# Designs tried in a protein design run: designed miniproteins, single chains, continued (5). Part 15

Each design is a single chain, and the fold is of that chain. pLDDT is the mean over its residues in the fold that is shown.

## One batch from the design tools (miniprotein)

Design m16494
Fold by ESMFold2-Fast:
Structure m16494 (fold): chain A 65 residues (1-65)
Amino acid sequence: SLATAPAPPVVGTNRKAVPGTSREEELEFVTRLSQALAEAIRAGMSKEELQKLVDELEAEHRKRV
């Protein structure tokens, strides 16, 4: 039979001991930032416009937190 050996959860999963309610907020922000950048890149925006977009999103995130 074909089977898969268990792998240690140390690869990128070292934060479970710290309870935090803002963790989901950070994930939402990162996801939105990534999506916005991907869309802007597909739309052919320049590097300076991408930097401006990042600055705007970071400023909004900072004001909301």
Scores: mean pLDDT 65

Design m16495
Fold by ESMFold2-Fast:
Structure m16495 (fold): chain A 90 residues (1-90)
Amino acid sequence: MAQQVAEETLQAAREIAAGLRRIGDEAEAAGDTETADTAYGLAASIEGAGKGVAEEMLQSTPEEARQLGDQFIQTARDALEAARARAAAA
């Protein structure tokens, strides 16, 4: 069970990071280096944090693993939405 939620969390982290890289690529193409750098930095941070959270989840109870995963995914999604809002305002 903990392995399954860890894999789901890793997959969500990768999808969110891919979304951030896409924002970065679009901002870079538009000449907005600041937005691009921010998006790429967030993508790398979310992938790194996701791996750490997944590792902790494997050592946790299934209930604790779900709580860790839900909290991380929500934080990562909030970061993606903030990046989208920033790009839209530029």
Scores: mean pLDDT 83

Design m16496
Fold by ESMFold2-Fast:
Structure m16496 (fold): chain A 70 residues (1-70)
Amino acid sequence: MSPEMRAAVYEATRPLLTPRQQAVLDAERELGPRATNAELAERLGISVATVSRQVNAIGEIARRVAEELL
């Protein structure tokens, strides 16, 4: 996927997320693509397991959005 398409998918995905998932997505974008689940957990004050579940859920929603844009 091109960087432009990836950005469009993220922008389209954000309003479909819960407030907690939006916070995870925002933190990931702030910390950059090298951010680990541990860094996200520390930034958000939640467990690594919770971050992992939310990141996976966001990824599934983003993948479906990308398929609809294609």
Scores: mean pLDDT 78

Design m16497
Fold by ESMFold2-Fast:
Structure m16497 (fold): chain A 85 residues (1-85)
Amino acid sequence: MVDEMLKEADKYMSDANNRVNYLRNLSKSLYDLGLLSTPGAGELNFEEGDRYDREGDDLLNDANAKVKAMIDEANRLKKEMEELS
């Protein structure tokens, strides 16, 4: 059970990192496209790129908090099991 919880925490963090990397790459691609675009289209690409970068930061912070809570719960259960032996 505890090992399963830790594996789920690792999977959650891995999935979150993949999403963050996707958002970072999308943001970079939009900024690069903005530099090559007409002024109006460039502004929209820069705004969307900045939005994805912020979403990536928020996602990473939320994922870190969630993973910490999962690890803390796993450690609590482990300690409780040790106290019962």
Scores: mean pLDDT 82

Design m16498
Fold by ESMFold2-Fast:
Structure m16498 (fold): chain A 83 residues (1-83)
Amino acid sequence: MKEELIEKVKELAEELRALGTPSARQAADNILKAVEAEKEGNYREAAVYATSAALIAVGHFIETGDRRAVELAREALKLLDKL
């Protein structure tokens, strides 16, 4: 169900934000913006936000050594692709 996928993506974004760094928060914000763009049918905009989230999550890993941001972003984007 579309609503179930959206809720799971939001849950993953909240877990990402809870990592507490500015990069993790920014990646989470971009995932949520991608969800809103998908809901509006703005697929190009959704792709831009999703790509930004993935890159920001990699930046978090490079700076902190914490793989959780990359893993959470990757899982959220996999679910977003099903929308």
Scores: mean pLDDT 82

Design m16499
Fold by ESMFold2-Fast:
Structure m16499 (fold): chain A 90 residues (1-90)
Amino acid sequence: SLKDLVEKLKEILDKILEMAKNNEPQEKIDKLIEEAIKVLEQILEKLSPEKQREVAELFLEFLLAVYENDIEKAEEYRKKLIKLLEEAVK
């Protein structure tokens, strides 16, 4: 279900943040990002075009913050993304 996909994405994003906070190797973080993208693609196919764009933009901002090692900004975009997705599954 869409709800299950959103929950799975949330779990992966939380794991990415945990690894970034712990200064884990970028190679390990990239593997989780790859998994997150696969789950996100499944979510996007179930959303309207307008919501697809908003979700993709928030996800990109999250990734940029992770690559910049800006944990506070990454957590902010994670929260915004999950909130938008939870609203979309109404």
Scores: mean pLDDT 87

Design m16500
Fold by ESMFold2-Fast:
Structure m16500 (fold): chain A 79 residues (1-79)
Amino acid sequence: NAKKEAENYLKKADSYIAEGDRAEAQGRLDEAVANYRKATIYYEKAAQAYLESGDVENAKKARDLAIEAYQRAKALEAA
C-alpha cells in the first residue's frame, strides 16, 4: 500500500542522510553530496506516496526533509 511504500522510501532517505553525514564528517565531500542527493530523491518519493495515502501531515514533513537534504548538497557543491 502507498503508506508502507512511503515508510520504505523514508527509511531509505534516512539511511542516505546518515551516510552523507558520515562522509561529510570525514571530509569526503563528493560522497556526502551524492548521498544527500539520493536522500532528496527518496524523501520526495516518500512525500508523494504519503499524499497518495491521504497522509498530508507526513507528506509535508517528508517534503521539508527533501528541501533540507537538497540545500545541504547544494551548499557543499558551492564550496
Scores: mean pLDDT 89

Design m16501
Fold by ESMFold2-Fast:
Structure m16501 (fold): chain A 100 residues (1-100)
Amino acid sequence: SLVSKLVGHLLEASNFLDQGDGEGAARSLEEAKKYLEEYKKKLKEEGKLTPEQEKALNEAIEHLGKAAEAARAGDLDGARESLSKALKSLSEFSELYKKE
């Protein structure tokens, strides 16, 4: 599933950040962002996405992009901070999704 691919790449990105591999982290974060964008598109096409859910997904997508940029620049602490914000937005989306 798209969610399984998203989670896999997020775990891979976290592993690369722990190893100090900014380039590896950036690639995994870019793949995670890609699968999150595809998941958002699928939910929107299926009529399963509220404005509040779309906002949470958009915030997660933005923070994954910033995390990838920071990781590629060698700012691993900035990458971890942005990844943390992305995970918070994904958690918010998950809570909103469970309430429907």
Scores: mean pLDDT 88

Design m16502
Fold by ESMFold2-Fast:
Structure m16502 (fold): chain A 65 residues (1-65)
Amino acid sequence: SAEAEKKAEEIAEGLKAGHPDIEVEKRDGEFVISIKEPTPVLVAAAAMAVAEMSFLGIKGVLEIP
């Protein structure tokens, strides 16, 4: 839904604001979250965002090198 997608966008914006080393790309209603230099804190933050998006029915994908 439009409301769920808006909430997912707010989650993505919050994640990026809190963690500048995390990149988020929106693709066809899906959010790709990328961390180039992973740390436990960054991975935990990204994983939580993916979980919150999943509760909204929005697909989040975590990419770690």
Scores: mean pLDDT 83

Design m16503
Fold by ESMFold2-Fast:
Structure m16503 (fold): chain A 91 residues (1-91)
Amino acid sequence: MKKYIIAVKLTKDKVEVKVIDKETAEVLGEAVIEGEPTAENIIEAIKKALEKAKVKIEDVEEIVATGPKELYPEAKKAAEELGLPLKISDE
């Protein structure tokens, strides 16, 4: 059963990723990559956060992305490559 959410915060020069337990709302792993928010950098940040959290990608329900609308295509590419649903947050 999928128990975790990946929260991705995008800015023009940074990708911030948190792995969150849905039941406890605890942040289990976090990664930051400074640089362009490309799909490749988003995927690498997610992989690092999952490794720190000791969570398998198969246990992740969805990616929730926040940031400028211009960056959403890169978040969508990353989600598609990882086989995860993407939700866009207004926050």
Scores: mean pLDDT 83

Design m16504
Fold by ESMFold2-Fast:
Structure m16504 (fold): chain A 70 residues (1-70)
Amino acid sequence: MSDLERARELHARGAELMAEGRELLKDPSKVIEGIGLVLRGMGLGIEAGLLARKAGDEELAEQALSGEIT
């Protein structure tokens, strides 16, 4: 697997975890679980952004990193 392929995989997985975490945050009984998923998704997005930059894909790097920040 190339760095670019890995970056795309991690970005997609991070986005999925963040979306799932956001849904859990709407349920007061699931707030801790939701926070855990969002933080895990953010970690994957940061890794994806760094790998994308290493591979020379600045657009993917910006998309992955901005998803972490916003």
Scores: mean pLDDT 77

Design m16505
Fold by ESMFold2-Fast:
Structure m16505 (fold): chain A 84 residues (1-84)
Amino acid sequence: EPLSEEEKKEILEKELKEAIETLGSEEEFKKAVEEAKDPAKRKAFIDELATNYGLSPESAAQLAQNPELATKIFAIYELYKEKL
């Protein structure tokens, strides 16, 4: 009954895209992404996404286990910024 790791990644990517669209402000998102580069700030950033931007607890846990969190978020942010 727990989701597979692959299914969790798909849900995480979908929820991140929705959170980025919800933020609406490139300035606020850029600030959050810059803080995510700092390992000491990464947990606080994940907690903010879970609390304020609708990330599920499962997605937040997946992000906390992912050492490439900042890189993945940057890639998604760049796509959002360009609005391809």
Scores: mean pLDDT 61

Design m16506
Fold by ESMFold2-Fast:
Structure m16506 (fold): chain A 93 residues (1-93)
Amino acid sequence: SEVDERIERIERGEMTLEEALQFIGALAQSGRVDEAERVVEILEKRGAPPEALVDAYITLLGARGEQELADKVLEMKKAGKPPEEILEFIKKY
């Protein structure tokens, strides 16, 4: 499928970070939560910038229905917390 082909392109590093983040958004809007989670995991393994990972996780948490956690993460970002600290918070939840 086109979704599987795009995920494979991300795994091979053939997609820009911006394109990958847009794709996560599209998957989330389509209710494809499992595929969105897989893309976030690939970006994290490939060493995507912490700032980009925070944005990806906000989208993913919203798609999962974890709105309270998503709102808290967004508030931490707006307060200027370091992205690394925000990611640690998400992982401990």
Scores: mean pLDDT 87

Design m16507
Fold by ESMFold2-Fast:
Structure m16507 (fold): chain A 92 residues (1-92)
Amino acid sequence: MLKVLIFAEEGSPVAEKVKELLKKKFPDVEVEIVTDEELAKEYGVAAFPTVVIRDEKGQVLALIDSFALGTGGKPEALAEAVGEAIERIRKE
C-alpha cells in the first residue's frame, strides 16, 4: 500500500489543499502532512513543499519537488504530478 508524505511548513495551506485533492482522487492512499525538519532531511527534502511517495516497507518510490516542476507552489499542479506518479507506480 502506498503512503504519501507532504513535507511542508506548519500551517501550509498548499499542503492542506494537496492532501484534500489527493484524498478525493485516491481515498485508499494514506496522505500525511509532515512538518518535521529532521525527517525531511532524512528523506532528502531540500525545499517545501515536497511530496514523497513510499511503499509499506518505507522504500521511496518518488520524490516530487514543487520547484523542480515549475509549479510556483500551486497546489493543483503539485497534486496532479503526485497523482500521475501514483498511477504510474500502480501500473506495476
Scores: mean pLDDT 78

Design m16508
Fold by ESMFold2-Fast:
Structure m16508 (fold): chain A 94 residues (1-94)
Amino acid sequence: SALEERLRELLERAEELLEKAEEAIKKGDWDTFEEQMSELERVLLSIIRLLDRVDPALAAEVTARLSAAGKLPPEEYLRAVRELLEELRRWLEE
């Protein structure tokens, strides 16, 4: 479906931004890290909005998990986001 295709595109974009943010941390490039993080947050919000149209309970759970992860140090936040994206990919394949 068009919605599933759009969700796949957003998940792929989020994964790319996550990898770029992880690379920026490894290089100590905090300016690039902040830019990648801002874009990642926008993509994650788009994912939540799309999920809310299909599964509002899942959208609420994703929102809660990201809010909780936002209290973590940067490397742990990126790890939590990676795990969340992997779970969303599995959900989409069901």
Scores: mean pLDDT 87

Design m16509
Fold by ESMFold2-Fast:
Structure m16509 (fold): chain A 79 residues (1-79)
Amino acid sequence: KPSRREQILLEAHATVYRMLAYQNLTHSEDPSIKALGARIIELVDRFEEAMRAGRYDEALAIVAEIDALVAEVKALQNS
């Protein structure tokens, strides 16, 4: 079970990624970036559900997956 501080940090992290994905989805004409943005939003929703359900190991795995997708979006935007 993560500490209250760890929960706050994880939730803040998820919120930032949701906002980033939403902005990329609304501004991108690139279908690859749109698809990645939509996937990140889905993963943020799953993360929030895992946190509410107390499935913290699942939540940590989802954060790692979101981080990988955010890195992919940034790579595509810098190409």
Scores: mean pLDDT 74

Design m16510
Fold by ESMFold2-Fast:
Structure m16510 (fold): chain A 71 residues (1-71)
Amino acid sequence: LTPEQEREVRAALAEIEVGVALIAYRTGKKEDKESAIETLRRAAEVYRELGFTELADQIEELLKKMEEEYK
């Protein structure tokens, strides 16, 4: 893969992980919610690393709300 293609693949994988994590958070058990929060943190880091700053910020704001709701 070229660096450009690799960036696109990494972004697509992060998007899939975000979707799965959001479903797990809403419908899952306590351990699934903890796992979902961890997955969302990793996805935000990937988006930030790839330069998708707005997406990273949106996920981080969502994480703050989830952590407040969970605790």
Scores: mean pLDDT 79

Design m16511
Fold by ESMFold2-Fast:
Structure m16511 (fold): chain A 58 residues (1-58)
Amino acid sequence: MELSEKQKEAIEEGERLGVRAVTVEGASPEEARALFYETVERKSGLSREELEEIRKTS
């Protein structure tokens, strides 16, 4: 997968925020998943569809 450094950092940040939301803030897994996609899109411009395609390929 050819991801830019910015896209990789956005994905990592989104995952960290999602985990923190569930484990520290008491968010549901669905809320954490939504926060992940919103964070990655906001920071890198990757849509949910693009992220799902990247994760399916391999």
Scores: mean pLDDT 74

Design m16512
Fold by ESMFold2-Fast:
Structure m16512 (fold): chain A 76 residues (1-76)
Amino acid sequence: DFEKKAKEYIEKTLKELLEEDPSAKELVEKMREELERFEKILDADGVSDEDKLELLKKVLEKLKDEVREEVRKKKE
Protein backbone atom coordinates (compact mmCIF):
# COMPACT_ATOMS: atom_id res chain seq x y z
CA ASP A 1 0.00 0.00 0.00
CA PHE A 2 1.13 3.51 -0.84
CA GLU A 3 0.64 4.94 2.68
CA LYS A 4 2.76 2.24 4.34
CA LYS A 5 5.57 2.53 1.77
CA ALA A 6 5.45 6.34 1.96
CA LYS A 7 5.85 6.24 5.76
CA GLU A 8 8.79 3.84 5.44
CA TYR A 9 10.60 6.04 2.88
CA ILE A 10 9.93 9.22 4.86
CA GLU A 11 11.08 7.80 8.21
CA LYS A 12 14.23 6.24 6.69
CA THR A 13 15.18 9.52 5.02
CA LEU A 14 14.56 11.65 8.13
CA LYS A 15 16.46 9.19 10.35
CA GLU A 16 19.40 9.16 7.89
CA LEU A 17 19.61 12.97 7.89
CA LEU A 18 19.52 13.17 11.71
CA GLU A 19 22.20 10.45 12.02
CA GLU A 20 24.42 12.43 9.61
CA ASP A 21 24.05 15.62 11.67
CA PRO A 22 21.88 16.07 14.79
CA SER A 23 22.01 19.87 14.27
CA ALA A 24 19.72 19.29 11.25
CA LYS A 25 16.75 18.66 13.63
CA GLU A 26 14.99 21.97 12.79
CA LEU A 27 15.49 21.44 9.04
CA VAL A 28 14.26 17.84 9.33
CA GLU A 29 11.11 19.04 11.14
CA LYS A 30 10.45 21.55 8.31
CA MET A 31 11.00 18.74 5.81
CA ARG A 32 8.43 16.59 7.64
CA GLU A 33 5.88 19.43 7.41
CA GLU A 34 6.52 19.84 3.66
CA LEU A 35 6.09 16.08 3.15
CA GLU A 36 2.78 16.13 5.06
CA ARG A 37 1.49 18.93 2.80
CA PHE A 38 2.74 17.09 -0.29
CA GLU A 39 0.95 13.87 0.74
CA LYS A 40 -2.35 15.78 1.14
CA ILE A 41 -1.94 17.37 -2.30
CA LEU A 42 -1.32 13.98 -3.94
CA ASP A 43 -4.39 12.50 -2.24
CA ALA A 44 -6.58 15.38 -3.51
CA ASP A 45 -5.39 14.98 -7.14
CA GLY A 46 -6.39 11.29 -7.39
CA VAL A 47 -2.95 10.33 -8.73
CA SER A 48 -2.18 6.58 -8.96
CA ASP A 49 -0.31 4.96 -6.04
CA GLU A 50 2.64 4.14 -8.33
CA ASP A 51 2.91 7.75 -9.53
CA LYS A 52 2.54 9.01 -5.94
CA LEU A 53 5.52 6.89 -4.84
CA GLU A 54 7.69 8.12 -7.73
CA LEU A 55 6.80 11.76 -6.98
CA LEU A 56 7.43 11.22 -3.26
CA LYS A 57 10.87 9.74 -3.97
CA LYS A 58 11.78 12.76 -6.12
CA VAL A 59 10.59 15.20 -3.43
CA LEU A 60 12.52 13.27 -0.74
CA GLU A 61 15.74 13.45 -2.80
CA LYS A 62 15.29 17.20 -3.38
CA LEU A 63 14.57 17.98 0.29
CA LYS A 64 17.40 15.68 1.41
CA ASP A 65 19.90 17.56 -0.77
CA GLU A 66 18.52 20.90 0.48
CA VAL A 67 18.91 19.89 4.15
CA ARG A 68 22.47 18.64 3.56
CA GLU A 69 23.40 21.90 1.81
CA GLU A 70 21.97 24.05 4.64
CA VAL A 71 23.80 21.97 7.28
CA ARG A 72 27.04 22.35 5.30
CA LYS A 73 26.63 26.16 5.15
CA LYS A 74 26.09 26.38 8.94
CA LYS A 75 29.44 24.63 9.57
CA GLU A 76 31.36 27.45 7.85
Scores: mean pLDDT 75

Design m16513
Fold by ESMFold2-Fast:
Structure m16513 (fold): chain A 84 residues (1-84)
Amino acid sequence: KISELVSRAVGHIIRAIGYEIEGDLEGAAKSLEEAAKIMDEVVKLDPSYAPDLAKIYKRLAKVYKKLGKYDKAKEYLQLAKKYE
């Protein structure tokens, strides 16, 4: 179960990297948000994945900052601090 969820989350992260390379920051943010939702579920089952969830939130903050959505960027930075 956990390994399947982690694989799915990694797939969304890879997709987000693709969107960032293409300059589709909205697509990148959406894909990272999907990865974060899956990893949040994984962390509830296995807390050792908390640093991985923190990294996703930090990347979300960076993407939203590039989009000029500074309030969302701050929210994701606060979430990242909770899990690091």
Scores: mean pLDDT 88

Design m16514
Fold by ESMFold2-Fast:
Structure m16514 (fold): chain A 81 residues (1-81)
Amino acid sequence: SPWDELDRVVRELLMEMRRAGVPEEEIVEFGQKLGEIFHENKDDPVLALKKVKELIESDERIPEDIKERALARLDELLAKL
């Protein structure tokens, strides 16, 4: 399922952010924004994926190497949809 793959990428991103020392408060806030995107776009995984990608690209708190890995995984997923 595209939702299962998107969930996996997001969970890995959040774990990498925690390991990199991003404050838990900021990770929770980011996770809430992700949850809103999933809830609002539950019937359109392609649109949800594009919005998640935009959220990641715009978040200056995510370390660049982690951001690049997450975006690459999302681009691979988008190419399969």
Scores: mean pLDDT 84

Design m16515
Fold by ESMFold2-Fast:
Structure m16515 (fold): chain A 84 residues (1-84)
Amino acid sequence: SALALLQAQEAAFLAKYRPLAEEAYRNKDEKKILEIKIELGKQQLKMAEAIIADPSASEEVKADARAYKEKIEAKLAELEKKLA
């Protein structure tokens, strides 16, 4: 499903950003932690939008991707509010 694909991509992004997040955490750099989370969320949003735009994707897959997109958009809004 789109949700399973998005979760797999999220795991891959987390693996990539984990050492950067751990460094920011060790340095107590709250701003850097938020910036890393926002960057990850933006990449997740792009992946969800790509699935929604795919004409070969089923309506069930697109519905999963839209639900995931809404959750990521809400999370990004909260993170960006904290960064401001």
Scores: mean pLDDT 81

Design m16516
Fold by ESMFold2-Fast:
Structure m16516 (fold): chain A 68 residues (1-68)
Amino acid sequence: SELLEEIQLLVREHRDKLSPETLEKLREALKEGGKTKDDVEAARKAIEIVEPENPELAARLRALLEAA
């Protein structure tokens, strides 16, 4: 999925701004999205996971979802 690949790239670029716990939750959510082929649901979960720790990054993830 192009959406999930773009989300993974953005998360990788900002990995230093997220806790290890948040990164692990993101890894699991994106992996699940790849298995189920529900890219939109995986993207929504990624936004929810990121938002409490980094609302600016969450807004950028939301923009990717809206563009897809």
Scores: mean pLDDT 81

Design m16517
Fold by ESMFold2-Fast:
Structure m16517 (fold): chain A 77 residues (1-77)
Amino acid sequence: VEELRRELLAEIDRAAKKESPLIQTLKDLVENPTLPPEVFLSAIEAILGDLVHQGIITPEEAERLLELARKLVEALK
């Protein structure tokens, strides 16, 4: 679980072209998930979509990050 969380955080840092409040929000959700798994994934999807729209990450990077988030959620069950 901790390994998947660290990998997701590292990939977020690698994908981000610049700092954004949304990047910090995304990291906060990954580090301290307090939401039910389905709500957590929906929040991650929404933030990733906004980051792609703003040009901070690519659609391909967003897909990779979402897959890592899904794996993290599975590991938490």
Scores: mean pLDDT 77

Design m16518
Fold by ESMFold2-Fast:
Structure m16518 (fold): chain A 84 residues (1-84)
Amino acid sequence: GAAEDARRAEEAARRAEEAAEELARLRADPAADPARLTGMALRAMGEALEAALAARRSGTEEAREAARRAEEALRRAGIPADFS
């Protein structure tokens, strides 16, 4: 139902924001492992895409706002993302 999809969108958006913050931290660290950076970027993108898909299924404004926050977090971390 819409409530379950909204919850999935919020959970995925939170994970995307966490991954984007870690990606930004890794990008600022000259000693960071490139494989770790790539893995975190892929995680952030995957979670943001899941948030967008779940938001579309839910049809709620709250879920759409969560997905938008995830996309914005990715853009701030240097990933060009638009799943809207």
Scores: mean pLDDT 84

Design m16519
Fold by ESMFold2-Fast:
Structure m16519 (fold): chain A 102 residues (1-102)
Amino acid sequence: TLLAQAESNRAMGEIFEKSDPGVAAKSYELAGKYYERAGDFLQAGDSFRKAGDLYRSIGDYDGAADSYDNAARSYERAGDLDQAERMRRLSEEMRRLAEEQR
């Protein structure tokens, strides 16, 4: 099921976030996609935000920007407009940093 896939990928993210933040970020990104498909938009937003934070921590600003954009969309669908706006601002900052690396 979509929810079981989301929960499995979130658990994988939790396991790896201290030892391998890149693997953790990818796992949270997958969790967010499965939560979104399942209609759990708050959990999707939280998972995408965690992925963005982890991508940011390893300097993957393109990955962080994409994840924060996905979080913003999910939070907006969940009705959390304050978190959606925060995620949009973080995505814009990450895109600027990614462009500066080019």
Scores: mean pLDDT 90

Design m16520
Fold by ESMFold2-Fast:
Structure m16520 (fold): chain A 65 residues (1-65)
Amino acid sequence: NLELAREFAKKHSPEVAKALKEYGALEAQRLADKIAEEFQKKYPDIDPEVLKREILIEATKLVKK
């Protein structure tokens, strides 16, 4: 369910955006990985790589605005 993954990414992207701004891309990616893995435990039918990508896209939008 891609729509559910996108809503989740928007909800948790502020935390990743903060990590990106304060600590840089590597730490932001690590945090996005952790968040995606926790989400996959609850919704195993969603690809964690897709969720990680959506989280990073939303976080990047927040940092630029």
Scores: mean pLDDT 79

Design m16521
Fold by ESMFold2-Fast:
Structure m16521 (fold): chain A 94 residues (1-94)
Amino acid sequence: SSEIEKAIKMLETALKELEKLKNDPNATRDDVRLLVQLTIWELRELAKESKDEELKKLLEELARRLQEAIDNDSSIDEVIEILREALKKLKELA
């Protein structure tokens, strides 16, 4: 549960920062990309430390989906939706 709570807090923080970027007229595509890349790194680090195989797989799958979103130049709204879906799944586990 503490590992799941850590993942939830991390994703809630990422969502809050993305929503700030979405509402900032001076924010660039590179600012969004950098935040998502940092989130991917944090997800992969948390997955490496996790002893919960289901949590590990979910974090790795989320990191993969976020990487694909960056590679495909997906909108900030699409990235936010990916994170919201992941949060719903994490909250169902806890």
Scores: mean pLDDT 86

Design m16522
Fold by ESMFold2-Fast:
Structure m16522 (fold): chain A 67 residues (1-67)
Amino acid sequence: MKILLLVTGLTEEEARELAERIAERTGHEVEVVLLDLTPEEAVELAEKIRKETGIETFVAVGPEVAL
């Protein structure tokens, strides 16, 4: 099973490391998409992808990005 992870507010390295940990714990393949969107926009996009494609899509937001 493939999981799509939309990431905003993290670096490429942080996003890939997070995806690797999720894949290791769940046994699923995780594809990372880096976005410069607001958390709300990222959640809306994830919901649309899930509705359109049926792919399980999650959002990760960097809590340390005070912007």
Scores: mean pLDDT 74

Design m16523
Fold by ESMFold2-Fast:
Structure m16523 (fold): chain A 111 residues (1-111)
Amino acid sequence: SEKIEEAIETLKDMADRVLARVKDPELQAELRRITDELIEAIKNKDQEKVVESLRRLVELARRAPDPEEQLAILKFTAQAISIFADAGIITPEQARELLAEVRRLIDEVRA
């Protein structure tokens, strides 16, 4: 699908931008690994594994010690969720659930 191929390319481009904003080498390595796992799950049409990997991005953000890095990862995750929902990679209900959690965490980091 052209939409799925475009979603993968957009994800790669967004990942490069968020990696430039993450200073911790361990967080950079984990972010790259999860992004690679997302790409493979999308190619395999494994919707459950796409959702699992998005939840792992949320958990990675929770563990980031710098609030700026937390916000960068959370914003990346929110953008990925929206793109995947628009491309039909995840359901609207899955996207709603994940976005609600990401939004709650953004509010907590900003408090």
Scores: mean pLDDT 87

Design m16524
Fold by ESMFold2-Fast:
Structure m16524 (fold): chain A 67 residues (1-67)
Amino acid sequence: EEIVKIVEEIIKNSESFEETLDAIAKAYPWAKPLVDRIRDELKRMEKLGFPKEEIEEFKKNAINTLK
């Protein structure tokens, strides 16, 4: 419950998706491997030319998984 509220506050205050990931990793060091995997997958999708819509959906699903 408190963790969910903290994550939502980080999302609201973060300028970018990358800042959100950095803030989550700092608040929850145990989540760093998951954050690193999300970054790697995002870069792979961009390199492969995935549509912007699919990239945005991936970002949304990744944040929901970290809650």
Scores: mean pLDDT 71

Design m16525
Fold by ESMFold2-Fast:
Structure m16525 (fold): chain A 59 residues (1-59)
Amino acid sequence: KEKIENAIKKAQERGFSPETINVVKEAAEASSEEEQLAILERAGYGGVMRDTVLEIAKE
């Protein structure tokens, strides 16, 4: 629970849109790194944006 709240807070601090914050929340709720990567791929994020969202979600 704290991990998800922390990820949302970091996304807000970076000025992400509500849509991107929702993707961060979904990734943070994922139980595995494989699932997190699948969520980001489905959302259409690649390269630097994918890595940034994944980093925030892992915290």
Scores: mean pLDDT 74

Design m16526
Fold by ESMFold2-Fast:
Structure m16526 (fold): chain A 62 residues (1-62)
Amino acid sequence: MKLPEKSAASGEPLKNPVLSKTSKKVFDEDSYIEGKNSDSPEVKKRRAEELARMRAVVESGA
């Protein structure tokens, strides 16, 4: 038997073939955070911070 406390979400996402399409959209966001090497490391960090804050709000669902 496996650990009862762990691996809860492991079996959750089984409908990847359909939901995967939508999930890809979210991946695109990571690209924006990184931007390009042209930007300064500080600028990149700021973008990541802004996105992180937005994620917190969305995650709250409030």
Scores: mean pLDDT 55

Design m16527
Fold by ESMFold2-Fast:
Structure m16527 (fold): chain A 62 residues (1-62)
Amino acid sequence: MEETIRELAEKYGIDPEVLRRLVEAAQAGDDAAGVRIVLSLPEEQWEPTAKALRELKALGLL
């Protein structure tokens, strides 16, 4: 998980700590926290972050 988060963060140009917090929110079922984290990001990072999360889900990690 840690290595995959780091690799996807580097691949999509996002902060690995942000991606980690989003994964934790998703695993906890806290949709409100996940939305707040995404909205705290610059708009330019919304699409890369969404792609990283979709790839994590495709890998069975979400």
Scores: mean pLDDT 79

Design m16528
Fold by ESMFold2-Fast:
Structure m16528 (fold): chain A 96 residues (1-96)
Amino acid sequence: SMAEELERAKRLEEARKYLEKKLIEEGKEELVEKYRKAEEAGRAGDVTPEQAEEYKKILLEYEKELLEIARKNPEVPEAAIFLAAEAERQAALAAA
């Protein structure tokens, strides 16, 4: 079970990297750079409430754009993995 969970996490990470590359190819490199800065700032832990709100908006926009790319290419294995993970996340929230 633990090995299966780790393998699933790795596949999802690889799927996200693939979709991010496609996002850059579609001209959204600036959004990817903003996302990386937001992630770095979050990890550093030294963020004002104002910066936190801005970063949250960037993170949500990034996730939305990845989801849009995945939905456009559902036949691609990486997109299917990402969409399946999102469906599982939504199902878990609905079951709570």
Scores: mean pLDDT 82

